# Ledger of designs, part 77: designed miniproteins, single chains

Each design is a single chain, and the fold is of that chain. pLDDT is the mean over its residues in the fold that is shown.

## One batch from the design tools (miniprotein)

Design m2670
Fold by ESMFold2-Fast:
Structure m2670 (fold): chain A 78 residues (1-78)
Amino acid sequence: MKKVKLLQLDGSVAEFDSIEEALEALIRQIEADERLSPLEKEIWIGLARIYYGISKLLNDPEFFSQQANKLSEKLRSV
């Protein structure tokens, strides 16, 4: 089974066995990011959850991987 590769907020790349594990890792990183306000954290976590939901509805884990990596890149440029 193809592993999920996700860009971390520290710039490293991690591999996960599922999109669920990748989502939880991304959420923890957003919650720990001191650069973000509580409202910004809620918005970014909300977007990550939406991408996960779409991926599950479409049965397309690659959609989540692509959108989550773009989200991480954008978060790193804030």
Scores: mean pLDDT 81

Design m2671
Fold by ESMFold2-Fast:
Structure m2671 (fold): chain A 69 residues (1-69)
Amino acid sequence: MSEEQLIERARRILKEEYGLEPSDEAIRKALELAMQGKSRKEIVEELMKTFGLDEETAERIAEAVLRSI
């Protein structure tokens, strides 16, 4: 799958299952970290630091991305 297809899949999961529409930049960053083998916890911590997201939103983004790869 292309990177863009993985981002679109994660975006769909977030919107349809959680009612969340985070920035594409946040989803892309989470995908980069997941592809580097970072844990869910490490992805959540980086999203909170880089984008100022709350923990719940960051956890949902990390979950959607990890389910997409």
Scores: mean pLDDT 84

Design m2672
Fold by ESMFold2-Fast:
Structure m2672 (fold): chain A 103 residues (1-103)
Amino acid sequence: SSLEQLRALVQQLQGVADQLIAHARQVLSPIEYTKVSMRVIAAVTGVWTALRIVENGGDPQLAAAILESSTEDLLAVARELGAEDLARRIEEISKQMLELLRS
């Protein structure tokens, strides 16, 4: 089902976010790492919120708007850190999630 596909994509995006946090820990100072990890956690929380809206039969347009904003924030962090491979994965997963919500 589309919902099962969406859940799988959210789990994949969580995995990419976890890799982004691990990368930030290696390349940033402790204070910069704290700020970046908080941004990633906030963005991932938005993605899970979008999934929860869909699971509860809520407005798919609202879910799509939250998802788009949240994934744009994740993508910005990946690009700021020069994590090009993670940025590409975020773009690909985000596109697939938005296509499912708009179908």
Scores: mean pLDDT 91

Design m2673
Fold by ESMFold2-Fast:
Structure m2673 (fold): chain A 55 residues (1-55)
Amino acid sequence: GAPSGEEAAKRAIELAESGEGSGKEVEDLAVLSAARGNSEAGQKAGETGIKAGAA
């Protein structure tokens, strides 16, 4: 089963901040987070992923 929106957002942020995840994985988790009704967490995950990708 798919993770909840909050879990997806938390994982995306963790992966982006630790550098363990790919930008695509972070983006996919951010989209899943938003789709599951956690738009604030999804936005934060996406923003974190953009910062990680830009660095």
Scores: mean pLDDT 63

Design m2674
Fold by ESMFold2-Fast:
Structure m2674 (fold): chain A 74 residues (1-74)
Amino acid sequence: MKLEQGLSLIEAGKYDEALALGDSLEKAGDEDSAEKIYFAIFTSPDAPEDIKLRAKDRLDELGVEDLKRAVEKV
């Protein structure tokens, strides 16, 4: 499953590949899976800031601002 693949890439520290997979899912119309991958990257403590910002931009495009606020609170 593509979502599981993206999460496994994040666990392995392959954030660029996970972001690319998320972009592929969004382009294919699987916005829910793409959103979950972007969110996992954005909330990952080990992700580089540049990758987190790219994930955040994708989440903003998908209208998930509330998830950002929840993460910042925690």
Scores: mean pLDDT 74

Design m2675
Fold by ESMFold2-Fast:
Structure m2675 (fold): chain A 85 residues (1-85)
Amino acid sequence: STSIEIPEEKELEENIEKVAEAIVNAALAGQKDPELKEKLLAFLREEGAEKIAELAEAIVNGDKSKIPELKEEVKKWVREQLKKE
């Protein structure tokens, strides 16, 4: 039976949260750094994460209300990447 309380599963969920926070922080930093904005949006679009790129661009342009939606879309995207074998 699969346990929900094994160290490896907890570490995986913590890493997913860290990726979401890193992308949010990069979008916020991109408000003051046009080069970081360009690199972040290019990276997300190259990875096929178009919805995440759209939300990140809104945050870069000052719409902080999109931060919760961006976090959820990043977590969903990371989980989808982990399902690819």
Scores: mean pLDDT 76

Design m2676
Fold by ESMFold2-Fast:
Formats: sequence, structure tokens, C-alpha cells
Structure m2676 (fold): chain A 71 residues (1-71)
Amino acid sequence: SEAEGKLDETLKELLPKLSKDNAALIEHNVRRSKETLKELEKRYGKDVALKSANAAVTVLKQFVEHEIKLE
């Protein structure tokens, strides 16, 4: 879905900036978020899933920015 695609593209953008351990953690979190987005799209429609994906992308980018600064 489009919502899942947004998370996949964000993951590809962020992975090169992370250590192997942080990359594995982020990959795990994105996988879980994609499962949640599939359920949201099925129950509440595409617009709700897209809003949730956009919020998740923002949080993910903020987390990575803070992790880079702390390393």
C-alpha cells in the first residue's frame, strides 16, 4: 500500500546513517508499523493509514536524528 511504501522509503533513507544494532532495531519497528498500517487501512480506509504513516515517518526521523547526535 501507499502507507507501507512511505515507511519503506523512509527506512532506505535512514539505514545508511545508523549502526548495525540501531538499523536492526529500526527495521523491526518499521515491520511492526507496516502490520499496524495494513490493519488500519482495512478497518478505517486509506486516508487514516496515510495519516498514521506520516506521523510514524516524523517520529522515526526524529528518533534517528537524536541517535546520530548522541553517537
Scores: mean pLDDT 79

Design m2677
Fold by ESMFold2-Fast:
Structure m2677 (fold): chain A 82 residues (1-82)
Amino acid sequence: SREDILRLIALVLRAIGLEFDAELYEKQGKYEKAIELYREARRLLEEAREIARRLGDEEMAELIDKRIEEVERKIEELEKKL
C-alpha cells in the first residue's frame, strides 16, 4: 500500500540520519554513543526490511539486509574499542 511505501521510505531515511550522527560520534571517539545510534539505525532497518518483504519487494529487502550487515560490522568494530 501507499502507507507501507511511505513508512518504508521514512524508516530508511531516519536510519541513514542515525548512521550519519553515529559516524560523527565515532570520529570524536564517543564510541558508546555511536554504538547506541547504530543499534537504533539497525532496529529501523529491520522494520523497513519486514515492510519490503510484505510488499513483495525482494530487491529492496536485499539492499536493506546488506545495509543491516554493514551497521552490524560497525557495532562489532566499535565494541572492540570499549
Scores: mean pLDDT 91

Design m2678
Fold by ESMFold2-Fast:
Structure m2678 (fold): chain A 90 residues (1-90)
Amino acid sequence: AAEAQRRAEIEAAIAAVEAAIDRAIDEYGLDREEIRRKAEELSKLPGEKVIEELKPKAEEALKNKDEKEGMELRIIAALTGVLIARRQLA
């Protein structure tokens, strides 16, 4: 009972994050296919390597005050997390 309830809550949370990602992609006019491709590639890496790939790009976006690039990187990170979580639930 508790395990099934917790699983349902996690699945609902993942679905909410996916819906938010889709809305943000449309709102900011981002390339959905490119974002999904990058997130899928990152989801295959160990967590340490995901951080190594995203950290320099996030730091550069912050330094350049590139709000669109910063948002794209946040969306890629969020989608990568969603893909990892869905794999753990399967």
Scores: mean pLDDT 77

Design m2679
Fold by ESMFold2-Fast:
Structure m2679 (fold): chain A 92 residues (1-92)
Amino acid sequence: SSEEKLLEEVGVSKEEAEEMTENVKNGDFDTVAEFFLEKRREGLSVEKLLKVANLIASKVPKSNREAYSKLIGIILLLMAESLPEEYHAGDP
């Protein structure tokens, strides 16, 4: 599937992606944020991590506004780490 190909391309397992999706659904946003920050520390590019974050977002019901908002916050954090220093003037 396109999902499996994306995960293989970025170097994240299907099991990890499913676990993070369940953590978002269960309100465990700290675990999700720590996962993305750890993958970033391991050398995964922000572009690859954004692909994983968007995949997780696609599996979260839009009616769950809290989960959706928190996931957007994680995506913005990943984007902030890729911006030039001049764009870090705001709280990420």
Scores: mean pLDDT 72

Design m2680
Fold by ESMFold2-Fast:
Structure m2680 (fold): chain A 72 residues (1-72)
Amino acid sequence: MSFEEAVLEAMERLSQAKKEALSKITDPKAIEEVNKVVEEGEKRIRAAKTAEEVLEATDETLKRLEEIVKKS
């Protein structure tokens, strides 16, 4: 996979995960946290210099989103 393809795939995965998380949450505070976590994740992916860094940032962001959903 090229670096550009890794970035595009990562951004799509975050977009899908955000939509899924928001569909399961009604608490305004949890919704705000989801939006913040996704924004931080997107910034990390955009700042990455290697495909490995893109994958790490994506996986960490997805894990944080899952934790928010489980606690809500």
Scores: mean pLDDT 83

Design m2681
Fold by ESMFold2-Fast:
Structure m2681 (fold): chain A 87 residues (1-87)
Amino acid sequence: KEEELKRLAGEYIKKLIDAYNNSETDEEFEKKYKEIQDEVRKELMERNDPEGAEAILKVLDEAYKKIKEAKENGDTSSFTVKAPKLE
């Protein structure tokens, strides 16, 4: 239940990162992000789990914002703790 939602969230985050890597513009990335959101809604709707859909969509929204922020800073990897590894 909980572990399955974490796994699904991870898979959708991977799709989001892949969408970012295959998108040249912010507009294209936003379009692909919306497509991923639709996939989440469809998948969780078939499972009769609207709370799970909301949870995964929140995780994707956080990841989307984090990727946009990393793009602004020229960094596409944000899942490693970099600050403690700085000089």
Scores: mean pLDDT 70

Design m2682
Fold by ESMFold2-Fast:
Structure m2682 (fold): chain A 80 residues (1-80)
Amino acid sequence: MESEEVKEKLEEIAKELEKEGRTSMATIVRSLRDSVVDKLPEYEERYKELSKSTDSRDRAAAIGLYLLYELPKAIIKSYE
């Protein structure tokens, strides 16, 4: 899923939340769209690289990056 497609789906979810009167949740989803989605390819590349490391700190960082990478997709899937 390309970053533009992820942004589009998150905006659709935010609009649905806003129509339901869930303005705070819509703002959070839009913040995720604006702050995280453009970095998803970098997060994916970086966690894949770090997950191959024998250093425990690199593997811990890979887990964090993986969670950031998966979060927008998990939100979209929850609304499918």
Scores: mean pLDDT 79

Design m2683
Fold by ESMFold2-Fast:
Structure m2683 (fold): chain A 62 residues (1-62)
Amino acid sequence: SLDDNIEASEVGKKAAEEKSKELGAEIKVTVGEDGTVTMSKESEEILKEAIKAANEELEKKK
């Protein structure tokens, strides 16, 4: 799972980024100076799929 913060585990973040690249899509997130995170619904769905893949990778490495 992801925090509402910009903070995420390095392993999960890397795996999610690799998966978004494989899907041929870019996940773009805008972070305000106060730490507010904004993203479109479409980007959020792609991110959820990437997180699912990242969780699978983390389980595999246990």
Scores: mean pLDDT 59

Design m2684
Fold by ESMFold2-Fast:
Structure m2684 (fold): chain A 73 residues (1-73)
Amino acid sequence: SMEVVRTELLILLYEAVIGSTEYLIERLEEKKRTASPAQQARIDALIAQNRRTRELLREQRERLKEELRKLKE
């Protein structure tokens, strides 16, 4: 059905965005190692924000996976 296809594509989109967020966190942590104390504080805030975003995206992905499971029953 169209709902199954749409839900599967949304899950793939969320997985891609989660992966991008994880990659960004890793690069921010790398950048922090050579940053000044003032820049480290700003980088920490960005890492914290991206970690919160990642958790919200993971929650939404799990809801979509549950919805997909129900659609296939």
Scores: mean pLDDT 89

Design m2685
Fold by ESMFold2-Fast:
Structure m2685 (fold): chain A 83 residues (1-83)
Amino acid sequence: MKYTKEQLDKEIEEALALISVAVADLAYRHGATEEEFLEFVKRVASKIKDKEVYESLIQAAEERARRLGLDPEAVREAVKEGY
């Protein structure tokens, strides 16, 4: 069973978004600041064109922020400032 190009492109975009959030989490646990975490998430969010993928990224970033002891609301505010 093979994906259509449209399905594959969307799943790749979603996978890359989630990997990006995991990288931001890892960086924070290794000494990156809250501001660097938020800037990284904001840059990734600015490149997402699919609304569903965008919301998945925001939800994943909010959950990671909560686990790291950061303000989940700061994630939504950071992405609203986007390009």
Scores: mean pLDDT 77

Design m2686
Fold by ESMFold2-Fast:
Structure m2686 (fold): chain A 55 residues (1-55)
Amino acid sequence: MKRFEVTKAAVEAGERIAKRRRELQKNLTPEQAKKEYDRAGKEAFEEVQKKIKEA
């Protein structure tokens, strides 16, 4: 059951990343956008990983 709540947090983090990637892609060149969402993806992955560790 706790695994379900951890999965929900991961889904929400993924949606937040997807929204930010979409905004970056509108205003940046493909090269700049890739650099930015790679960075944002690492940060969100670490946040999800930290929440899994704390749950």
Scores: mean pLDDT 68

Design m2687
Fold by ESMFold2-Fast:
Structure m2687 (fold): chain A 92 residues (1-92)
Amino acid sequence: MHPGNEASAAIQQIALGKIKASDLSEELRDTMLGLMRRTARGLGLDEAADHVDKGRRTHDAKHFEKAADEFRRAGLPTLAKTLYSLAEDRRK
């Protein structure tokens, strides 16, 4: 089984509102955040990648919201929606 394929599917399902980040296993959530970080780095969105890393380490909703704002500005609304969903789960 390819964790990257499951992570990509999870990103899409969260962005569509079909599942919540809290429905994911810790390992799949970690893989998903790693994929988003690598995507940000590959696109030169170093600030977004840094915020994903900080949110992942600190569990602070603010960092996921800042990363989402950067993805939205870059024209990546699916990744942005997924990170906004993660930020909302962390604020509760």
Scores: mean pLDDT 79

Design m2688
Fold by ESMFold2-Fast:
Structure m2688 (fold): chain A 83 residues (1-83)
Amino acid sequence: MEEEVAELAGEVARAAGLEEEAEKVKEKTLEYIKKAKASEKEIEALLLAARAELARLAGDEARAAELRERAYELLKEELEKRK
């Protein structure tokens, strides 16, 4: 899951025209996720958010909105759990 989020971050960088930085973005994203000790749900929400951004860059705004809503619901559930 962490590796999948990092891979998607690299693909977002490539889609934005940052091909030379894509590999570094992937490595830094993976390192950050590991250091932050993100929960499984937080990582899943990041994965959905990254997929939403890729869909938006591809011109699929409806898919991007759907994926963002799912990411928000997962984060909301995690925040309610901490209250």
Scores: mean pLDDT 71

Design m2689
Fold by ESMFold2-Fast:
Structure m2689 (fold): chain A 71 residues (1-71)
Amino acid sequence: MKVTSIISGVELSWEEFEKGVGGKAFKEAGVKSQEELNELYIERLISIGLSREEAEKVVEGGLEEIRKKKE
């Protein structure tokens, strides 16, 4: 999955985002729930130039893709 900001035009795959920006920070933060993880990812996506609405949509879409891969 790829993500694109309307504001900055930055393209990242979800996997690249998780390894580069989200993965280390989520372990450091000691995230205990999916909701906490989602909020952390939203904050990280905002830091790379996405709006909060764009970041929330990306996280929701990423959860759907992970759900499909789990089956």
Scores: mean pLDDT 56

Design m2690
Fold by ESMFold2-Fast:
Structure m2690 (fold): chain A 115 residues (1-115)
Amino acid sequence: DERVKAAIERLLEKSDLSEEEKERLLKLGQPPIMIELKKGEVINLITHPGLGIKEGDSVLIYVEEGELEVRLPDNPTPTILKEGESLYIPRVVPGTELVGVSEKTIFYLVSWPGN
């Protein structure tokens, strides 16, 4: 779908990914999902209903408004994403969580099947 591809391209332009990584993701990308979190609200990427993310999938996160905490189970220090920042997770593992830090956080999530 050309409209989905154009939306993904605009999100990828805001990321610090390499051109090769961007090309790979454009070929496999799902439509972007917009998520709004309240302060302290937690989303588990694999178990959250409606996301359709499975273990091994790739995810690009872009923060439109507020601040988002990304918790990776193998990293003792969470990653804080501020407005305008992005994070690429090449392989989602069980226990990956997103937490709203601001009173209101809006972010976009794009996912790709693992392989």
Scores: mean pLDDT 76

Design m2691
Fold by ESMFold2-Fast:
Structure m2691 (fold): chain A 71 residues (1-71)
Amino acid sequence: MLSDEELRERVVELARETARAIYEQPEKTGEILRAAAEEIRRLTGDARPVSERSERAREAGELFEQTLLEA
């Protein structure tokens, strides 16, 4: 299971990789974003209580969007 710190690092890395992929293949933007969304859902899955998992997913999505826009 990923810690919150490890999750943040992985989400930032994923956002940078996603931005680079869009830059290289802009015609595939929709497919690239869909793959990134699936990876975020995978990364936020763990043994935490259900209430904590939904907030963790929201925070991961916000961090991803901010990092993607900065790239």
Scores: mean pLDDT 72

Design m2692
Fold by ESMFold2-Fast:
Structure m2692 (fold): chain A 78 residues (1-78)
Amino acid sequence: SAAKEKENREKIAKEYEENGRKHAELAAQAYKAGDEAEAGRHKLMMEAYSQLVGLAISKEYGEKLKKEMEELFEKLTA
């Protein structure tokens, strides 16, 4: 059913969100260690997960996740 498909997409999107946030934490750790290349790699993964959430739910939710991950990175690097 459409309801079951939506529920399954929301579950997958939650997993993508959790993975994206982990990459934000790892990007912050790498940045603080002076490893700009590794920080950049994790930032690319944050972008990828925001796009995957956008495909699973909507572009708006993907863009919101991207902003929240960027804010998490800024908070952890302050």
Scores: mean pLDDT 88

Design m2693
Fold by ESMFold2-Fast:
Structure m2693 (fold): chain A 58 residues (1-58)
Amino acid sequence: SAEAEALLRRILEEGSAEERGALVAAFRERHPDAEANPYELSPEERRALEALAAELFG
């Protein structure tokens, strides 16, 4: 969703290191076979991270 996309963008660009760290840790826990680098995500990884950001922070 546009709201989840905006929330993820805020966390990655304007969020704290703690917010980004929590998001990345949760993403790795649910997707242990994916690389959890919030600055170099694939489109599929970014979409999953958008959903997770909405779940944790939305």
Scores: mean pLDDT 71

Design m2694
Fold by ESMFold2-Fast:
Structure m2694 (fold): chain A 63 residues (1-63)
Amino acid sequence: MKLLVVVAADDDARAEEAIAFVKERYPDAEIEVVRTPDLAAAREAILRAMETTDALVIGLGVR
């Protein structure tokens, strides 16, 4: 199974915590991570991914 995780965070530590949580939930999935600085950039990344991938897309907002 393919999983795309889009993270909106300006702090690497908080982004890593969110990513770790997803990896614990889906340990057998092929996980691709896209880090973005804010929710607007994350939204654009999600919309682009939905056009081109058969992966499940998860958006995470962290501050």
Scores: mean pLDDT 73

Design m2695
Fold by ESMFold2-Fast:
Structure m2695 (fold): chain A 68 residues (1-68)
Amino acid sequence: TPPSAAYVALARRLARLAERLGDAELLAMAQEVERNSIRGEDTLAALQRLGRAIRARYGDAFPSLSES
């Protein structure tokens, strides 16, 4: 199973959270990660940028998704 499937699932989950938070920029970034994963494009750079944006905007207040 390609790791792209995990990135798509993560991106979709983050997009739903961004929508609930009302963060249009975060939603757009999550959608970009999903699209790049589906295309087999450079997903890692987009995913890293998304993760940094979450940390910069929400810091410790953002719900941790590390517990699956």
Scores: mean pLDDT 70

Design m2696
Fold by ESMFold2-Fast:
Structure m2696 (fold): chain A 108 residues (1-108)
Amino acid sequence: AQAARDEADVAAGRAEMEKAGATPIGSLTDANGRTVEAGVAYDPELGEYVVLLASARDTDLTPEQIAALAERAAEGLLKINPSDPKFREQAEKFREVAERYRALAAAA
């Protein structure tokens, strides 16, 4: 069943996020109708917070889907530590990314 398959993909993606130490922020459907789990984590190599994608398949995200991911990443950071100014600063950057890609999607 499609619903059972989607549920299994979501569960697998969340397990991957948890193992990576990322905070899950939700799931998206890619351009091919596949479920992609998203999380936010601190990347020590980049020195900043990044959005991680976990998927059972290769994905091709649209600008609209990237905007939704960035918005959820901002919300996820504020849920982790809303009182930390660094978390608020990074959340604001993700909101700017979401606004930029949302405008790009609207122009297409």
Scores: mean pLDDT 67

Design m2697
Fold by ESMFold2-Fast:
Structure m2697 (fold): chain A 81 residues (1-81)
Amino acid sequence: MLAEINEKLEEYAKKKGFDILTVSYLTYYDVKTKKWVSRVFVTLYHKEKNELFSKSWGGIKSLEEVEKLGLEFIDEAAKKL
């Protein structure tokens, strides 16, 4: 479920030293392609270093894919701290 994925990502982000995690889901109609498009945005904030990391993905097929991509992004961002 969405809440469980958000909780898992938040816990992992906290473990890696981040203070804030946001996950946003956007679905919009692309007038040029005449198709509905979905995109996920993940943002991480580290208060002590005043560092903000953000990444977004389109074409996501499942909540499991959101979890995987989110966890990989948290690891990537943590290496830059």
Scores: mean pLDDT 80

Design m2698
Fold by ESMFold2-Fast:
Structure m2698 (fold): chain A 74 residues (1-74)
Amino acid sequence: AAEELAKAERYLKEAVEALKAGNYEEAERYGELGARYGRRARDAATTPEEALRAGVTEGLSGIVRGVARTLKKK
């Protein structure tokens, strides 16, 4: 459970860094991974705080993925 959350947070960080660097393909891939592991962490969560943290990571990762896809089409 905690390991999936840690992976999700790492992927979200990488996605944001890639997005800032203009690496939109990499940002999209890391955002997808962050959302995937965030969802797994949310489903495995045993506390409200863990579930909320995982859900926020999932949502933010999805947003970064969406932004990267939009900028990649320009």
Scores: mean pLDDT 84

Design m2699
Fold by ESMFold2-Fast:
Structure m2699 (fold): chain A 60 residues (1-60)
Amino acid sequence: SPLSPLQGAILMWLAENGISEVTSATIREAARALGVSVATARRAVQELADQGKVRLAPDP
């Protein structure tokens, strides 16, 4: 599937910040940087992970 604008923005932000593995803290920081809610960013990150485009950190 083509990327949504938010999914594309998250991938660019992760690349610009050298982030290879996404934590809950990373999702909160991305949400703040991109001006979206944490829930919205988490949903977009989950969709990217389901597509194999990002790696999620294991839960602590």
Scores: mean pLDDT 82

Design m2700
Fold by ESMFold2-Fast:
Order: sequence, then C-alpha cells, then structure tokens
Structure m2700 (fold): chain A 80 residues (1-80)
Amino acid sequence: MEEVRRRARELAETVGEEADPSDLSSLPKEVLELALERAKLEKEKIEAAKEVDPEAVEEAEKYWPEIEEQVKKIEEVLKK
C-alpha cells in the first residue's frame, strides 16, 4: 500500500537525507523517479504472473489501486 513511499524514503536515507513519508516533496526528484520506476516494474510482474498464477495476481490486484494512487501523487509532485 505505502510501498512506493517507503522505497523512496529508504533510498533517500541511503543518500544521506532525512525524509518524512508524509512530505513527498522533501525527497530528491531522483529518488521519487526511482520509486515510480520500481512501481511500474512491479505492475509488469503482476501482469506477467497473471498468465502463470492467476490466484496470486487476484490477491495483488486487490491492493494495486492504493499503490497506483500513491504513484499518481508522486508523479504530480515530480510534474510540479
């Protein structure tokens, strides 16, 4: 659910910045872009798994709308 934000925060901490998940704008643009890329890769993996294991995909798809909403929030921050 909050996976994209957590990944961005972990990357920011590795770069040596203090980041609050509530303040996405406090994260470097580079970190936010990496989080978006990872979210897109996860979506591709879910789609690929649908052909192999539809049961696992059905469970993942229940949570994907929340992840996608967070991806949109990050994209809006990056666009501005």
Scores: mean pLDDT 62

Design m2701
Fold by ESMFold2-Fast:
Structure m2701 (fold): chain A 86 residues (1-86)
Amino acid sequence: EELERMKELLDRYAARLQAELGPDTRVEVRLVKTSDGKLAVEVAFDPETARRIGADPELAERFQRVLGEVAEEIKKEYPDVEVIEP
């Protein structure tokens, strides 16, 4: 049940990040296990999406703001889960 709730939140956050970047981008928000056995949330995007963010400073600033908000919400709900940014 908690894992299902976490997945719903991660899917919602991925959609929020995707909406900021646009439909031609690929953003993945996934649950991973760290080397010390803890759970972490990883935010990743493909090289084309990274290039687009790097080419548009305003888009990069908006994306980082939303990413920060998402990370804070995850930490608030799951304080023992780390957020790994791209």
Scores: mean pLDDT 75

Design m2702
Fold by ESMFold2-Fast:
Structure m2702 (fold): chain A 98 residues (1-98)
Amino acid sequence: VEEKVNKMVEEIKKKFSEYDKVLALSFLKLVKYSLKKYFPELSDEEIRKIIAKALGLPDDASDEEIAKAFDKDGDGYVSKEELEEFLEKLKKEILEYL
């Protein structure tokens, strides 16, 4: 499991390596896609819950609430530092869930 999580995190980081900021909704879409790709056994609801928990949000958090949690400065974008911080939290939550 940990090896799969590490590969997924590295792939996400590599896709954004050329960017100082990425659109929060685009980042959320990529995270959902990568989770489904690496862990196809997870339902869309389970993926949403894992992401929400990694951000400290309720299990029923909407995509809008999740995007707002990524976007700490209100500009609609996720910085490289915010992205890396989130991916470390995401890794921990996946390992605890599986």
Scores: mean pLDDT 76

Design m2703
Fold by ESMFold2-Fast:
Structure m2703 (fold): chain A 65 residues (1-65)
Amino acid sequence: MSERVKRAIEAIKEAFEKYKDLPKEQMKKVFDFIINELKELLTDPAEREEVINAIKKYYEEMLKK
């Protein structure tokens, strides 16, 4: 992964950790907002797919708790 992609993933994970105690419905809204922002900010398709997939996986892991 590029350094930029790694930093973006880490920042988003920190944001999710901050919101981990929110109800699932509110957490879904945060997730949707982040994914929409990433689609607009990441113009490279490969970087976009990599970041979005990492964030989706992290979100799914949080929902299992």
Scores: mean pLDDT 73

Design m2704
Fold by ESMFold2-Fast:
Structure m2704 (fold): chain A 78 residues (1-78)
Amino acid sequence: MIDEAKEKAKEILEEGEKKGLETYLATGDPAKAREISLKAVEEALKLLLEAGLSEEEAKQILMDMGVSEEFINEALKK
């Protein structure tokens, strides 16, 4: 269901932020933290698309969760 996909996407983004912060604290490298966050956005986007949402609908959901449009567009190009 779409609602289950949204909830799972939110969990992926929250875990990505947590891992990114933990990586930054452990390594002092913001680029590694950004890479982890980008990976989480890629995984959340894929999940929403596989649930039957359009690219525009998935993008709007991620933006509603606090992800920047620029960051989502970066994830979409990979």
Scores: mean pLDDT 80

Design m2705
Fold by ESMFold2-Fast:
Structure m2705 (fold): chain A 92 residues (1-92)
Amino acid sequence: LSEEEKKEMYEQLFEHTLELRKLLAKSEEEEKRIEAEVLADVGDIAFAKGDYETAIEYYEKALKIYKELGDEEGVKEVEKKIEEAKKELEKL
């Protein structure tokens, strides 16, 4: 797969997963938290597949939402994942 095709697959995975999980959300804040969690999950999948640049992109999107929510635990977890992905990228 090309880099562009891989990015499209990750975007589709994010959009479909988010749509399904949001069906059970009871508030706008809960919807935002679900979005951050799904973004981080897609980042984890990209990281596991060695697509570190894509992993960082998704983690940074999740980080922005966790910061907006004031979720200090979510911010800390995602910042750690970004650092780990950057270290892997530096080895390439």
Scores: mean pLDDT 85

